# Designed miniproteins, single chains, continued (3), part 82

Each design is a single chain, and the fold is of that chain. pLDDT is the mean over its residues in the fold that is shown.

## One batch from the design tools (miniprotein)

Design m11033
Fold by ESMFold2-Fast:
Structure m11033 (fold): chain A 87 residues (1-87)
Amino acid sequence: SMELEKLEKEFREKVEKIKALIEKLLKEGKISQEQANQYLLEVEILEGLALIAIGVGKVINDPEFAIEQLEKIIKELDKLEEELKKL
């Protein structure tokens, strides 16, 4: 599925962008090491959920399921990015 491949790429790019933003905020002293670790854990949980969604979609031969779940996960990443940008 071209749409699934596009969303997988978008997801990976957002993850890297958010990780870079967390590192920048930590270096600038805008967040503590504990806060950075909590944000990174949130990202890792979303990464795990994305891998599960993609894997399940492949096993059940339903790419639309994977697309729907991945779109929801990307929205959660967008919320996290918005929160971090306000700091």
Scores: mean pLDDT 89

Design m11034
Fold by ESMFold2-Fast:
Structure m11034 (fold): chain A 75 residues (1-75)
Amino acid sequence: MELAEKINEAVRLAREAAEKKGFSDKTIRAAVTIAAMLALGFSKEEAITAVKRLLGLSDEEAEQAFKIVEEALKK
């Protein structure tokens, strides 16, 4: 129960941060995926690898999505 709430909150914060800054749908999807993975205890490296593989992101796009999540979750 607590883990599901943590994942839902991380996903919501990442989505809102990306949408507020006007990022593309692809970047928003990447940020949401990274936020969920970090909430589940995966590393930055694992999350970046996953979004590159699943969503076809470049290294730069994946790093941008991660920075959105990192800033949103550190508030």
Scores: mean pLDDT 81

Design m11035
Fold by ESMFold2-Fast:
Parts: C-alpha cells; sequence; structure tokens
Structure m11035 (fold): chain A 70 residues (1-70)
C-alpha cells in the first residue's frame, strides 16, 4: 500500500507542477508578444522543456501504477 500511495502522491505533485508550468508558459508567451525579449524567449523554452519532462515522468508513473494493478 505504501508504494501505491507514493505513486499517487507523485502523480498529484506532477499534476500540480504541470498546471503551474502551463500557466507560466501562457503568461510568458503573452509577455513575449508584448516585449519580444530574448530573456522571455529563453524562459518560454525552459518552460516547454520542463513540461516535456513532467509529461514523461507522469507517463512513467502511470505505467508503474498500471503494473501494480495488473
Amino acid sequence: EEERRRLFEEELDIGVELVKAATDLVIAQREYEKNKSPEIEKKIKELQTKMDELVARERELRARGAAYEA
């Protein structure tokens, strides 16, 4: 049961981080439209990379969770 709880908690944490990263990305994109700054462009790329990493991690956790159910 502890492993199942850990996976659930990690999924929730990743979900929260993903929503935050997506929100930050939208904000950064709006700022970029207004300012066209290289610093903002870099921030957008960093947020996109972070989202890709979070999605990959979430998929890994789902696969591990499914293995416990099978």
Scores: mean pLDDT 78

Design m11036
Fold by ESMFold2-Fast:
Structure m11036 (fold): chain A 83 residues (1-83)
Amino acid sequence: SAKEAAERIVEEIDKQGLKTASVEEVRDLLDELVKEGKITPEEARLILGEAEKIVKERGQPVGPMGLLSKEEILEAGERAEKK
């Protein structure tokens, strides 16, 4: 599910000792989950779209370098799950 995918991304960020990830880093991690058959390409697209909206809502520059906290990644997954 989209929520489980977001939780896996947060686990990977934690393993790297980081507190944030860029939109591009989230995309790369979602692409790996799709390649492993753990989520669908549609679920990955929805999560990434919601993550980009969170960056826009904060008034930050929008693009692949937009930064997301672990909590914001989980929110993106929850928003995607509801669609």
Scores: mean pLDDT 77

Design m11037
Fold by ESMFold2-Fast:
Structure m11037 (fold): chain A 84 residues (1-84)
Amino acid sequence: DVEKRIEERKKRIEAGDYETLVKNYENAIKLFPDNVDAHVRLGKAYLKLKKYDEAIKWFEKAISLDPNNEYARKLLEEAKKLKE
């Protein structure tokens, strides 16, 4: 089925795109370790890859940099629920 093959290929390409985003945001954090937005975006990329432990780690780092970041706190709770 051509449609099934196209859907499977799109899912693989999407995963590859999120892996590229992970590398890009990891590189951004190496250059700017205090960039809260980069930590949040990296965590979100890991959520899309279903790597929930990694997502939790990066959201916790974002919260450690900005304890008042309600968005990062909500994403952390979401990642913990998805890990269950």
Scores: mean pLDDT 80

Design m11038
Fold by ESMFold2-Fast:
Structure m11038 (fold): chain A 56 residues (1-56)
Amino acid sequence: MKIEELKIGDEVAVIAGETYFGKVKEITDDYITLETANGKTVKIPKSEIKEVKKVK
């Protein structure tokens, strides 16, 4: 899946040095923000993203 296809509320796996799983909370030109299953928020720079998969 392309990063441009992401929308708020998508459940995704993001590969960026490590793999992040979570719900998309914010999308900017520079980064995306995910809410993980344990309630934490992770901000991932788009330049570090290798792959994005929509999981649900």
Scores: mean pLDDT 78

Design m11039
Fold by ESMFold2-Fast:
Structure m11039 (fold): chain A 75 residues (1-75)
Amino acid sequence: MAEEYAKKVNKLADELMTPEERARLAEINAQIKEYEEKYKQGDKEAFWKLLDLGVEVLSLAVRRVIDAIEKMREE
């Protein structure tokens, strides 16, 4: 049942995201991949950028998940 709940939350969170938020998330994910590669190649400064990007992704995801859960409770 946890997987079913997560699936519903993820679907609603995706539906609640604006096109701009979705585009920003895609941009952040691309930057994460870029900086992960730099970090693996010895650019240790990339670690701080990865943390910043990870926090931004988490903040967006948490907010959208909270909004989705709230909508599910009201529906």
Scores: mean pLDDT 75

Design m11040
Fold by ESMFold2-Fast:
Structure m11040 (fold): chain A 80 residues (1-80)
Amino acid sequence: MEELKERAEKLVEEALELVLEYLEKTYKDVLSPEELEELKKRAKEHLEALTEKMKSLSKEDLEKAIKILEEQIKELKEAL
């Protein structure tokens, strides 16, 4: 179980890094610096909440959540 929680934490960290890069590249020319920072702050808060939620899941639900997160990370990497 702990190995799955560690994997989830690492995936959320990777997702956060990619989301912040995506927001910077996509919106830096259309949003003000203040609006972009607010988006980044909200992304960080959401991913921190996701980490805590994933840690509270059953083994089966955590494995499913990890697969979904890996898929979302792959899609985000393709968008970058």
Scores: mean pLDDT 79

Design m11041
Fold by ESMFold2-Fast:
Structure m11041 (fold): chain A 59 residues (1-59)
Amino acid sequence: MSRRERLVREVARLRLTERPLSDAEIAERLGLPVPTVVRLWAEALARHGGDVEAIRADL
């Protein structure tokens, strides 16, 4: 798995936890700018046709 694929999965995981983190909290935790976190989440959505349940199933 590439570093980018790992970051996409980590952003999705942190957003879809029982107590989901905000984009700012994910950015702080991963050492990324907030706009980068937003783009990685958009990439996760695009990979699964906007289906959040499909993202959860892949995690």
Scores: mean pLDDT 79

Design m11042
Fold by ESMFold2-Fast:
Structure m11042 (fold): chain A 90 residues (1-90)
Amino acid sequence: MVKIAEELAERALEDGRIALKLAEEAKTISQAIAAALIAIGARFEAEKALELAEKYGASKEVEEKAREGLRLAEEALRKAKEKLKELGAQ
């Protein structure tokens, strides 16, 4: 379970970074939707990583990665939603 928490935390961090970049750079509705979907996935990975880290006593580094992944995912989702509204208005 600790190993799964580590893997989920690393995935959340990477996917969160990708989602944030895609959300910021999105110029089409399709790109904004893609960013939102990746952000939703990253959020799920981060939440599960934190749950498992707390339950099975993972390291501070795993918790830090998961929390940063969650922060990036939430920011990416927020930006993707705003970008989708902007593009939908045009």
Scores: mean pLDDT 86

Design m11043
Fold by ESMFold2-Fast:
Structure m11043 (fold): chain A 70 residues (1-70)
Amino acid sequence: MKAEELLRKAREALDQGKYEEAVNLFKEAIKESDDPELKAEAYRLIAEAYRKMGKLDEAVKWYQKAAELA
């Protein structure tokens, strides 16, 4: 599915330190899926990317979104 492919590419970007690219790919995966588990994973990984970029306010926001879906 498109959402799973976007998640895979986003995880690769995150691992390579391409944090902005990873965030954009995770956001696209969220738009392509209605699966709460996939969305929760994507929100958590977006939060992790923002944390690694030093954008702590954004990281907290996305961690909260992930927790609301759990």
Scores: mean pLDDT 83

Design m11044
Fold by ESMFold2-Fast:
Structure m11044 (fold): chain A 85 residues (1-85)
Amino acid sequence: SAAIARAIELVVRIAGIAGKHIKDPSALQEISLLIDEAVAYLRRGDFSGAIEQLEKVLEIMKKHASPEAVKEVERLVEEIRRLLS
């Protein structure tokens, strides 16, 4: 699916933003695991499972990243939601 492929590209962009803006290695490890799970859910067509993992990424981002980085990730999560609706 073109929509799933695009959603995975956006999830990879979220991972890149986290890697640039978060310095805490424990938080980055948690995000990495959640990103891998989100991609796995997308590949299985479980869109609610994928979005749940991305919401958890966003929760960690709010504790460890700048408000600017958080807003960029929020925008990407909403784009993914629109692609999957």
Scores: mean pLDDT 90

Design m11045
Fold by ESMFold2-Fast:
Structure m11045 (fold): chain A 55 residues (1-55)
Amino acid sequence: SLEEVLRQLERVAEDLRATIREMEARGAPQEEIDLMREQLRLVEEAIEEVRRQLE
């Protein structure tokens, strides 16, 4: 269902946010952090699209 897809995407977003925080804490290269942030942005866009379909 779309609700299951939404829950899966929200979990992926949480995992990406945790990864970004860990990378920032250990001083990972900026380009790697930026790549993870871009992936998070795409996942957040997908979440908003699924939410619109559920409205």
Scores: mean pLDDT 88

Design m11046
Fold by ESMFold2-Fast:
Structure m11046 (fold): chain A 74 residues (1-74)
Amino acid sequence: SEMDEALAAAYAVAKETWEALRPLLEAGKVSEREVREAAARAAADYLVREFGLPEGRAQWLAAVAVSRLEAEER
């Protein structure tokens, strides 16, 4: 479904943002909260731009995607 595709896209964007910020996180230059917020924002912005989702729905899906990404980190 379109929502499954949107969630998958949000996850991919969130993961890309998290990986880009990982060296700064490991160096202690950013917090886990800042990385989470950046990943969620990037994913939500992508969903609004590419899928045309309303901001509130995009933010919710981005939050779900980031939560999934965090749960998969061991």
Scores: mean pLDDT 86

Design m11047
Fold by ESMFold2-Fast:
Structure m11047 (fold): chain A 99 residues (1-99)
Amino acid sequence: MTQEEIDDGVAAVMIGVAKLLLSKGEYEEAAELAEKAIELAKDKRVKAEALLVLGEALKGLGKLEEAKEKYREAAELARTDPRAKEIAEEAEKKIEEIE
């Protein structure tokens, strides 16, 4: 295993915990974990998923403009990786829901 593979694995766990925090309404803590996952992730798919989760947390905090920016970043990054098609589609849908 490379350090990048380990870092992406840890980022994926952080994303899972952030999603759980979102389901509990713990938006600030979810945003903090998602930001750490974005910093750690090297894989475009993992990073795009972390950006999507950060956008959802920001939306929960009422930071709609910041949430839109994170969804746009997630969609743009996800579009560059065929494995991330579902993430791109979800991010684009989230942008439309805020507009």
Scores: mean pLDDT 84

Design m11048
Fold by ESMFold2-Fast:
Structure m11048 (fold): chain A 55 residues (1-55)
Amino acid sequence: SAEEMAKQAETGAEAARALGVEEAARAFDLSAKYARQGDLEKAREGLRLGGEHLG
């Protein structure tokens, strides 16, 4: 769901900031924003990009 995706992205952003990976944090923040707007395709893209920057 959109809410679950937003929560995943918010958790990812928090983890990325704790690790100092600002590019990942920005991607996750954008993902959460898109998820809450109902744009789940852009939200998934943000989650993938955040994960790639983090990994």
Scores: mean pLDDT 85

Design m11049
Fold by ESMFold2-Fast:
Structure m11049 (fold): chain A 65 residues (1-65)
Amino acid sequence: MEKLEELRRRAVEAARGLAKAKTKEDSIQYGRELAEVIREAEKIYGQQQARDLATEASRLREELA
């Protein structure tokens, strides 16, 4: 359970970075981090938890845009 909370925090941080990114390099870096976090969540907790995490990150990006 602690690992999922860590992954959620990392996903939120990556989503915020993506929303605020002004350079292509930053967008690529934060995008990769978000994708890696979601993939790790899927491997450990399954598709539903990974989807929930991706949805939360996507919603945060829209709110910050």
Scores: mean pLDDT 79

Design m11050
Fold by ESMFold2-Fast:
Structure m11050 (fold): chain A 63 residues (1-63)
Amino acid sequence: LSPLERAVARLLALHAPRGLTAAEIAEALGVSQPAVRRALRRLEARGLVRRLPDGTYVLAAPP
């Protein structure tokens, strides 16, 4: 995982079982929302996170 992907996964783990939006993750990590969305898409493609119907993301596997 890239440093940003690892940071996103750790943040989701800290808030588990609560989901976070890309905006919440971007604010917490101090990075742009587009960068967070790219990281989330890569993590989802790897099966590490899941997007819920409400637009939040949850950790599918521990970091």
Scores: mean pLDDT 80

Design m11051
Fold by ESMFold2-Fast:
Structure m11051 (fold): chain A 88 residues (1-88)
Amino acid sequence: VEELVRRLRELLEEARRAAEEGDIEKAIELLEEAIPLLVELAERLGYSVEEVTAIALRVIGAIEDARLTGDALAAVDRLEELLRELEE
């Protein structure tokens, strides 16, 4: 679990930097890389299939909002908040 959390934090930090630089495409690519890691983390933490599905949909929704609006920072914030919730 610790390695998954570390990799997720590294990806989100890179995504935040890309978003701050205005590189929306790179930020989205990094957020997409976080999807399977967030799903695996939720599964390892004992979340139900329904809860894991809801988590995946939240992440996908944030990424799609970023594609439509160009606000990748908002997507990074949403995924950072989700990771924080999962660590509790």
Scores: mean pLDDT 82

Design m11052
Fold by ESMFold2-Fast:
Structure m11052 (fold): chain A 61 residues (1-61)
Amino acid sequence: DISDLVLELRKKYQEKLLEEVKKAGTLPEGAELSVGPDGEESVHIVDEKAQEEARKIFEEK
């Protein structure tokens, strides 16, 4: 979905993920911190193995 509501929720989720990554103190291997066109930071998982690691980190409390 590309509705404004879904876009806002995704943005908030991304911000939460970024906060969790900072709280953990490290980026998972194969993940990159990128700066969006408006200077917004986001985390991109470039490796399939890193995607699983990132998901595990964000899911863990």
Scores: mean pLDDT 60

Design m11053
Fold by ESMFold2-Fast:
Structure m11053 (fold): chain A 69 residues (1-69)
Amino acid sequence: SAEEAYAEGLRLLEAGRYAEAVEHFRRAIALDPEYARAWALLGAALGHLGRTEESEAYFARALALAPDL
């Protein structure tokens, strides 16, 4: 499920395994494109990888889906 992919991505992000976290967050948004938290954490993981422009774009998407996050 999208929630399971998100949870595994979060575990990997917390472990500093940013590239692997990106793969799981991408799976989460593929399953649920409106999963605002998954877009936000995808942005965070990409930010840790130095992919700043992509990080900014995904944070903007998360905010568009959930303005209160």
Scores: mean pLDDT 86

Design m11054
Fold by ESMFold2-Fast:
Structure m11054 (fold): chain A 67 residues (1-67)
Amino acid sequence: DEERRRRERERLAREIAAELLEVAADFYEELAKTSEDAEGLLAEARRLRAEAARLRGREEEAERLLA
């Protein structure tokens, strides 16, 4: 079933993208620990985590992260 395989590939691609965004957010959070612009870096990390949550269909979590 080609439609099922296409949906599986799209879902995997979104999951990989979400994982990469969370890795980027982790790096921003680590940089914030030693940066004078900690607030800006933490805000960027929150935006990245919110986008990752949206890619996973977790809209409520994304809204909470940006609140």
Scores: mean pLDDT 82

Design m11055
Fold by ESMFold2-Fast:
Parts: C-alpha cells; sequence; structure tokens
Structure m11055 (fold): chain A 70 residues (1-70)
C-alpha cells in the first residue's frame, strides 16, 4: 500500500501534476488498496487523475502503474 502510493505520487510528479494533486492520488491508493482489487483500484486512480485535469494518456499511465504494482 505505502510503496504503491509512493510510486503513484512519484509518477504523477513526473507527469507534471502539482504536489497537492499527486498527494490526492497517493491518498486514494492508500485508502482503497486494501479494499479494491488492482483492476478497480486502477480505474479509480484513472478517474481521479481525469477529475484533476490530467490528459487521458497521463491518467492511463497512472492506472497502468497501479495495475503493474498491485
Amino acid sequence: ASELAKEVKDLALELGFSEEDAEILAETVKALSGTLNPELLSKFVKQTALKLGASKEDAEELAKKVQELS
């Protein structure tokens, strides 16, 4: 959970998200990683990234990272 959240935050920052938005994505992963399977968790991360104003490509990159590490 904490390692996955850190990896998602690091990738979000690399993709140009603000520290605040990257932290929102990391907290989403921390909150839901124990209750959602990797596929559903990756979908939630994608939706959250899109709501934060990310491109579809950046949102899919984050979702893929969640899927690969979960």
Scores: mean pLDDT 81

Design m11056
Fold by ESMFold2-Fast:
Structure m11056 (fold): chain A 61 residues (1-61)
Amino acid sequence: MVKTITVRLVADTRAAAEAAKAAAIASWEAQGFTVVDASVEKVTVDGEEKYEATVVVEGAE
């Protein structure tokens, strides 16, 4: 069966969120997963403006 994994990372800056997204993509692809979606969005966490990186990957396990 194909499993879909969603990875979410919150960072204080867009640059940090983009770096986290790139690192997650590289790590999951190295493990044989396929990246099907990747995005960075501005979010509010506990009244503070943050950036959320979301990476969606699919693999056989």
Scores: mean pLDDT 81

Design m11057
Fold by ESMFold2-Fast:
Structure m11057 (fold): chain A 112 residues (1-112)
Amino acid sequence: SEKAREATRIILETVKEGIEKNLSPEELGKRMVDAVERYAEEKNLSQEERTLLLGIVLTAMHLIEELTKEKGRLPSFEEAREAFIRSLEGFISVSEGEAREIAEVMLETVKS
C-alpha cells in the first residue's frame, strides 16, 4: 500500500528529527501524531485508515519508550529503527491477510 509506505516514511523522518533534537518520548509521540494526522487530512483518509495510522504511531511510541527505559537514555535512530524492524518481523510471523501485507510494506520501508 502506497499510503502505508508514505505514512511509515513520515514516522521514520519524525523519529529521526526528534532524536536529533533530543525530544522527550512524549514530545516525539505528539509530533508523530500531528504528522500522520496532517497526512490523513491531506489524503482525505477514512476514519478506519486514520485509526490504523494512529495505531502504528502508538506502537512506535511504545517501542521508543521501552527502549529508552531499557537503555536509560533516548535511543539513537539506528537503535529505534532496529527495534521497529524486530517488532514488525514478530507481527508478520503471527499475522495474515491485509494486516500482514501492511506490515510487510512497513518493514520494507523501514529497511530501505
Scores: mean pLDDT 80

Design m11058
Fold by ESMFold2-Fast:
Structure m11058 (fold): chain A 55 residues (1-55)
Amino acid sequence: SDLEEALKIMDEMSRRLNEIIEEKNRAKTEEEKRRLQEEARELVDEAMERLSELA
């Protein structure tokens, strides 16, 4: 079902975002933090694209 698949995508995204947030909190430089922010943006964009396929 589309709802069940959407929930899986959102759960996967949430877990990975939490990992990135924790890594960003440990990052020592602005460059590292920026790269992690870009990774988070790409993760969200990818999840939204997958969700749009279900809509």
Scores: mean pLDDT 84

Design m11059
Fold by ESMFold2-Fast:
Structure m11059 (fold): chain A 61 residues (1-61)
Amino acid sequence: MDEEEFDEEVKEALLLIAYGINLANKMPADEAREFILRIAEQLGVPELGEKLADEVEKKLA
């Protein structure tokens, strides 16, 4: 993918967030999903956030 650095930075940021959530196993799935979605919205990529949130929630379930 060769769109721009923003797309790569977003992926790395969401990966870091997912790692943090995985590290904090005590975090409720609801909060984890909401957190990812909020960050994605702030970064202007809500669609990517929704996809990642689904992946993380599936892993936490």
Scores: mean pLDDT 63

Design m11060
Fold by ESMFold2-Fast:
Structure m11060 (fold): chain A 75 residues (1-75)
Amino acid sequence: MEALREELLRAAEAGDLEAVRRLATELAASIPGVDADEAEQLGRMAARLVADGVPPEAVVEALVTSARFLGELNK
């Protein structure tokens, strides 16, 4: 979990949109209650935020916060 977060941050800093989408999807899917489709959607959103110039740390924080809320709602 922490390792995925750090890898995602590095991918976002590098502007590697494909890696951001993949790692963000994996990180979201690791959060209890998040289904595969929701994780894929969050991964695509993270890549879009990076492409739009949102700071990497803010992208990671937004992803984790959104995934936690979705997981809580699906309980």
Scores: mean pLDDT 83

Design m11061
Fold by ESMFold2-Fast:
Structure m11061 (fold): chain A 75 residues (1-75)
Amino acid sequence: MLSDEAVQLIEEAVRHLREGKRALEAGDYQAAIDHFRRAVELAEKAVKVSPSDAGIALLNRAREMLAEAERKLAA
């Protein structure tokens, strides 16, 4: 079971993923990177506080989205 702290961190990471996706769709790759970096940090902290399959899946998703945004900016 997830701790309340881990649930809060996951919720915040999910919000940053949503905002990052919106920035990416708008072509604001720097804003997308900033949001996805924050999502990775929060998801990593959630996994450290309370390891879970959900937390690990979120962390992997956040890392994938960050790499995509970085590719778009670097091109």
Scores: mean pLDDT 85

Design m11062
Fold by ESMFold2-Fast:
Structure m11062 (fold): chain A 76 residues (1-76)
Amino acid sequence: MSAEERREMAEKLRKDFEETLAYLREKGWLSEEEAARLEELAARAVEALLAGDEAAFREAFGELLAELRRVVLGRL
């Protein structure tokens, strides 16, 4: 993956995450503490992706997905 492709993916990930966070807030499913945790994990994933650190990206993105799942399942 090129540096340009990583930048495009990082931007898309950031936008998709912002939309997801806004949606969860609108539904009242997201506390400010949960929002802060998700923002931290998303930032780590974006930084790892931009750095080309595939292992760090997989770890951070995996944690992000696990936390999103926990939030959603806790409200269902």
Scores: mean pLDDT 80

Design m11063
Fold by ESMFold2-Fast:
Structure m11063 (fold): chain A 81 residues (1-81)
Amino acid sequence: MTLEELLAEEAKKLTKEELEEYLKKLGIKVPKSTITNALNFLKESIEKKEPISKIYEELSKKFPEVTRAIFGLLREKVLNK
């Protein structure tokens, strides 16, 4: 299983609550609507079976404030398995 496949599996399971808590730990303040929209985009892109690299690029363009936090959290989940 590749790192990209592991990241996609964790992204499917990612909750709003987990992302909000992670953003709080990083000291990043974004509207809850931005978090919701970013997660919806992430999940829809995964359901369409888009490559994780393409998802990261598109998400970075649309939601730059939360993209680093999303992928940081996903990487931590994969590395701590």
Scores: mean pLDDT 79

Design m11064
Fold by ESMFold2-Fast:
Structure m11064 (fold): chain A 61 residues (1-61)
Amino acid sequence: SKEDELIKLQIVKNLFIIAKSTSEMLASRSTNPALKAKLQADVARLDKEIAELEKKIKELQ
């Protein structure tokens, strides 16, 4: 159902938010420039995925 799909999308979005927060924390603590850059790239990718999920959630509401 539409309600079940919304719940699933919300769960996936929350998992991506946790992953983003973790990557941001690790990036802030990293002294290795290459690793920091990779983690920042992961954050940017996760931001894009979260935005797409939010758009889909809004379209279903």
Scores: mean pLDDT 89

Design m11065
Fold by ESMFold2-Fast:
Structure m11065 (fold): chain A 98 residues (1-98)
Amino acid sequence: MPELQELLDEILELARELVKTTDPIKLIALSLRLIGLLLDLERLVKEHREDITEEDIKKLKDLIKELKELLKKTTNPLAKRVLELAIEFLEKLVKELS
């Protein structure tokens, strides 16, 4: 699904921005945006469950792997916690689709 790929790309770019951010206000704003995108992703996946392919599940797993690599590079406690929650959320979503 083109819409799925677009959301996954937006989540990854936002996570990369989050890791680089030192401003507490910007960090909170990016964290809230990331949560919003994760909820949009869950809604898209649930509404289009019959259209979800093994390739789409692989894309979700690839995103989880990328976020885990970003987590290793993250020093800010809030950014770490947000990435950990995002990884947990996505792993649960993949489990429900498998």
Scores: mean pLDDT 87

Design m11066
Fold by ESMFold2-Fast:
Structure m11066 (fold): chain A 60 residues (1-60)
Amino acid sequence: KKKEEIVKKNKEAEKLIDKSSPGYKQRERFRKHLRERAYQGIDELGDEEGRKVLEEAEKI
């Protein structure tokens, strides 16, 4: 499965968003990006891993 690649991509996206967005918008954009990645990851990682990523995104 490609879970390690998805995790790394999420980390890189988080850094880019943090630099380009103010705090409020950063949180919204980061959550949106994590959710998009999670939906893609459900297909690749399986439903359980995808749910965990979605839960993490909702916490942000």
Scores: mean pLDDT 59

Design m11067
Fold by ESMFold2-Fast:
Structure m11067 (fold): chain A 66 residues (1-66)
Amino acid sequence: MIDELVNEVVNALFGNELGSAEMEEAVRKVLEGQSEETRNQILERLRAMKVPQEYIDLLEEIAASL
């Protein structure tokens, strides 16, 4: 379910140092197996949760590289 994926992304973002290779790898692993539609839904949920813009920008960059 989307809520489960959102929780995994939140844990990847806040469980690692911002901008670290470990954070990027953890986020990439969650997003890599997902459809474009699912990735967009995750991003929308994070925006609705008011995740800081710095994290949203990094997520968009990682998603665009997939």
Scores: mean pLDDT 79

Design m11068
Fold by ESMFold2-Fast:
Structure m11068 (fold): chain A 57 residues (1-57)
Amino acid sequence: VREELLRKAEEARREAEKARELAEKKAKESVELYAGYEILAVGYEFEAELYERKAKE
């Protein structure tokens, strides 16, 4: 269902935004947490792009 895929893509992008915000806040306290949240953000962005591509097909 196209609408469901677009909803999942939007949710993934929101999670990526939250992860980047957490990374920035934690950057001063922990390099490991910063790196972890950055990796999570990239993963969520990739998932969002994948869902968007499937929704267009």
Scores: mean pLDDT 80

Design m11069
Fold by ESMFold2-Fast:
Structure m11069 (fold): chain A 75 residues (1-75)
Amino acid sequence: AEEVYAEVKAQLDAARAAGRQSATVTVISDAPPYEALTAAEKAVRDQGAELVSASARRLPDGKTEVTVEVRLPAP
């Protein structure tokens, strides 16, 4: 779960550095869907980004795929 938080934060930081106003972040995690989704949403909130959509699904290998769509504040 913490790994999802760190990865979402890193990708949002990179998007900001690139001057983007929106980003779609996808992370693969060993955490259950609810825990992975919760960590991703927390990272978006803590970064001051607006959450547009969020989803989590279980993959056939037992891992979770989390996707968040965010709107970044203007620089």
Scores: mean pLDDT 81

Design m11070
Fold by ESMFold2-Fast:
Structure m11070 (fold): chain A 73 residues (1-73)
Amino acid sequence: ALEQIEAAAKEVERNKDASPEELAELLRKRAAEWRDSPVAATALHDAARLAAQGASAEEIAAMLRKGAESLRR
């Protein structure tokens, strides 16, 4: 869960010039790959929704990192 969310945050940062739709699709694809981890899948689906609403790559990456911190104990 933690590693998947951190990897997604880095991938969003690398794709900061992508459209909102491209970021949302990338995050949905990652969520589907990690469907067996409900925590990671949920965080990635929430991030995809924010991307679709026009959130910046920086904002999305920051949200994912906050989620990852919550999982560290």
Scores: mean pLDDT 76

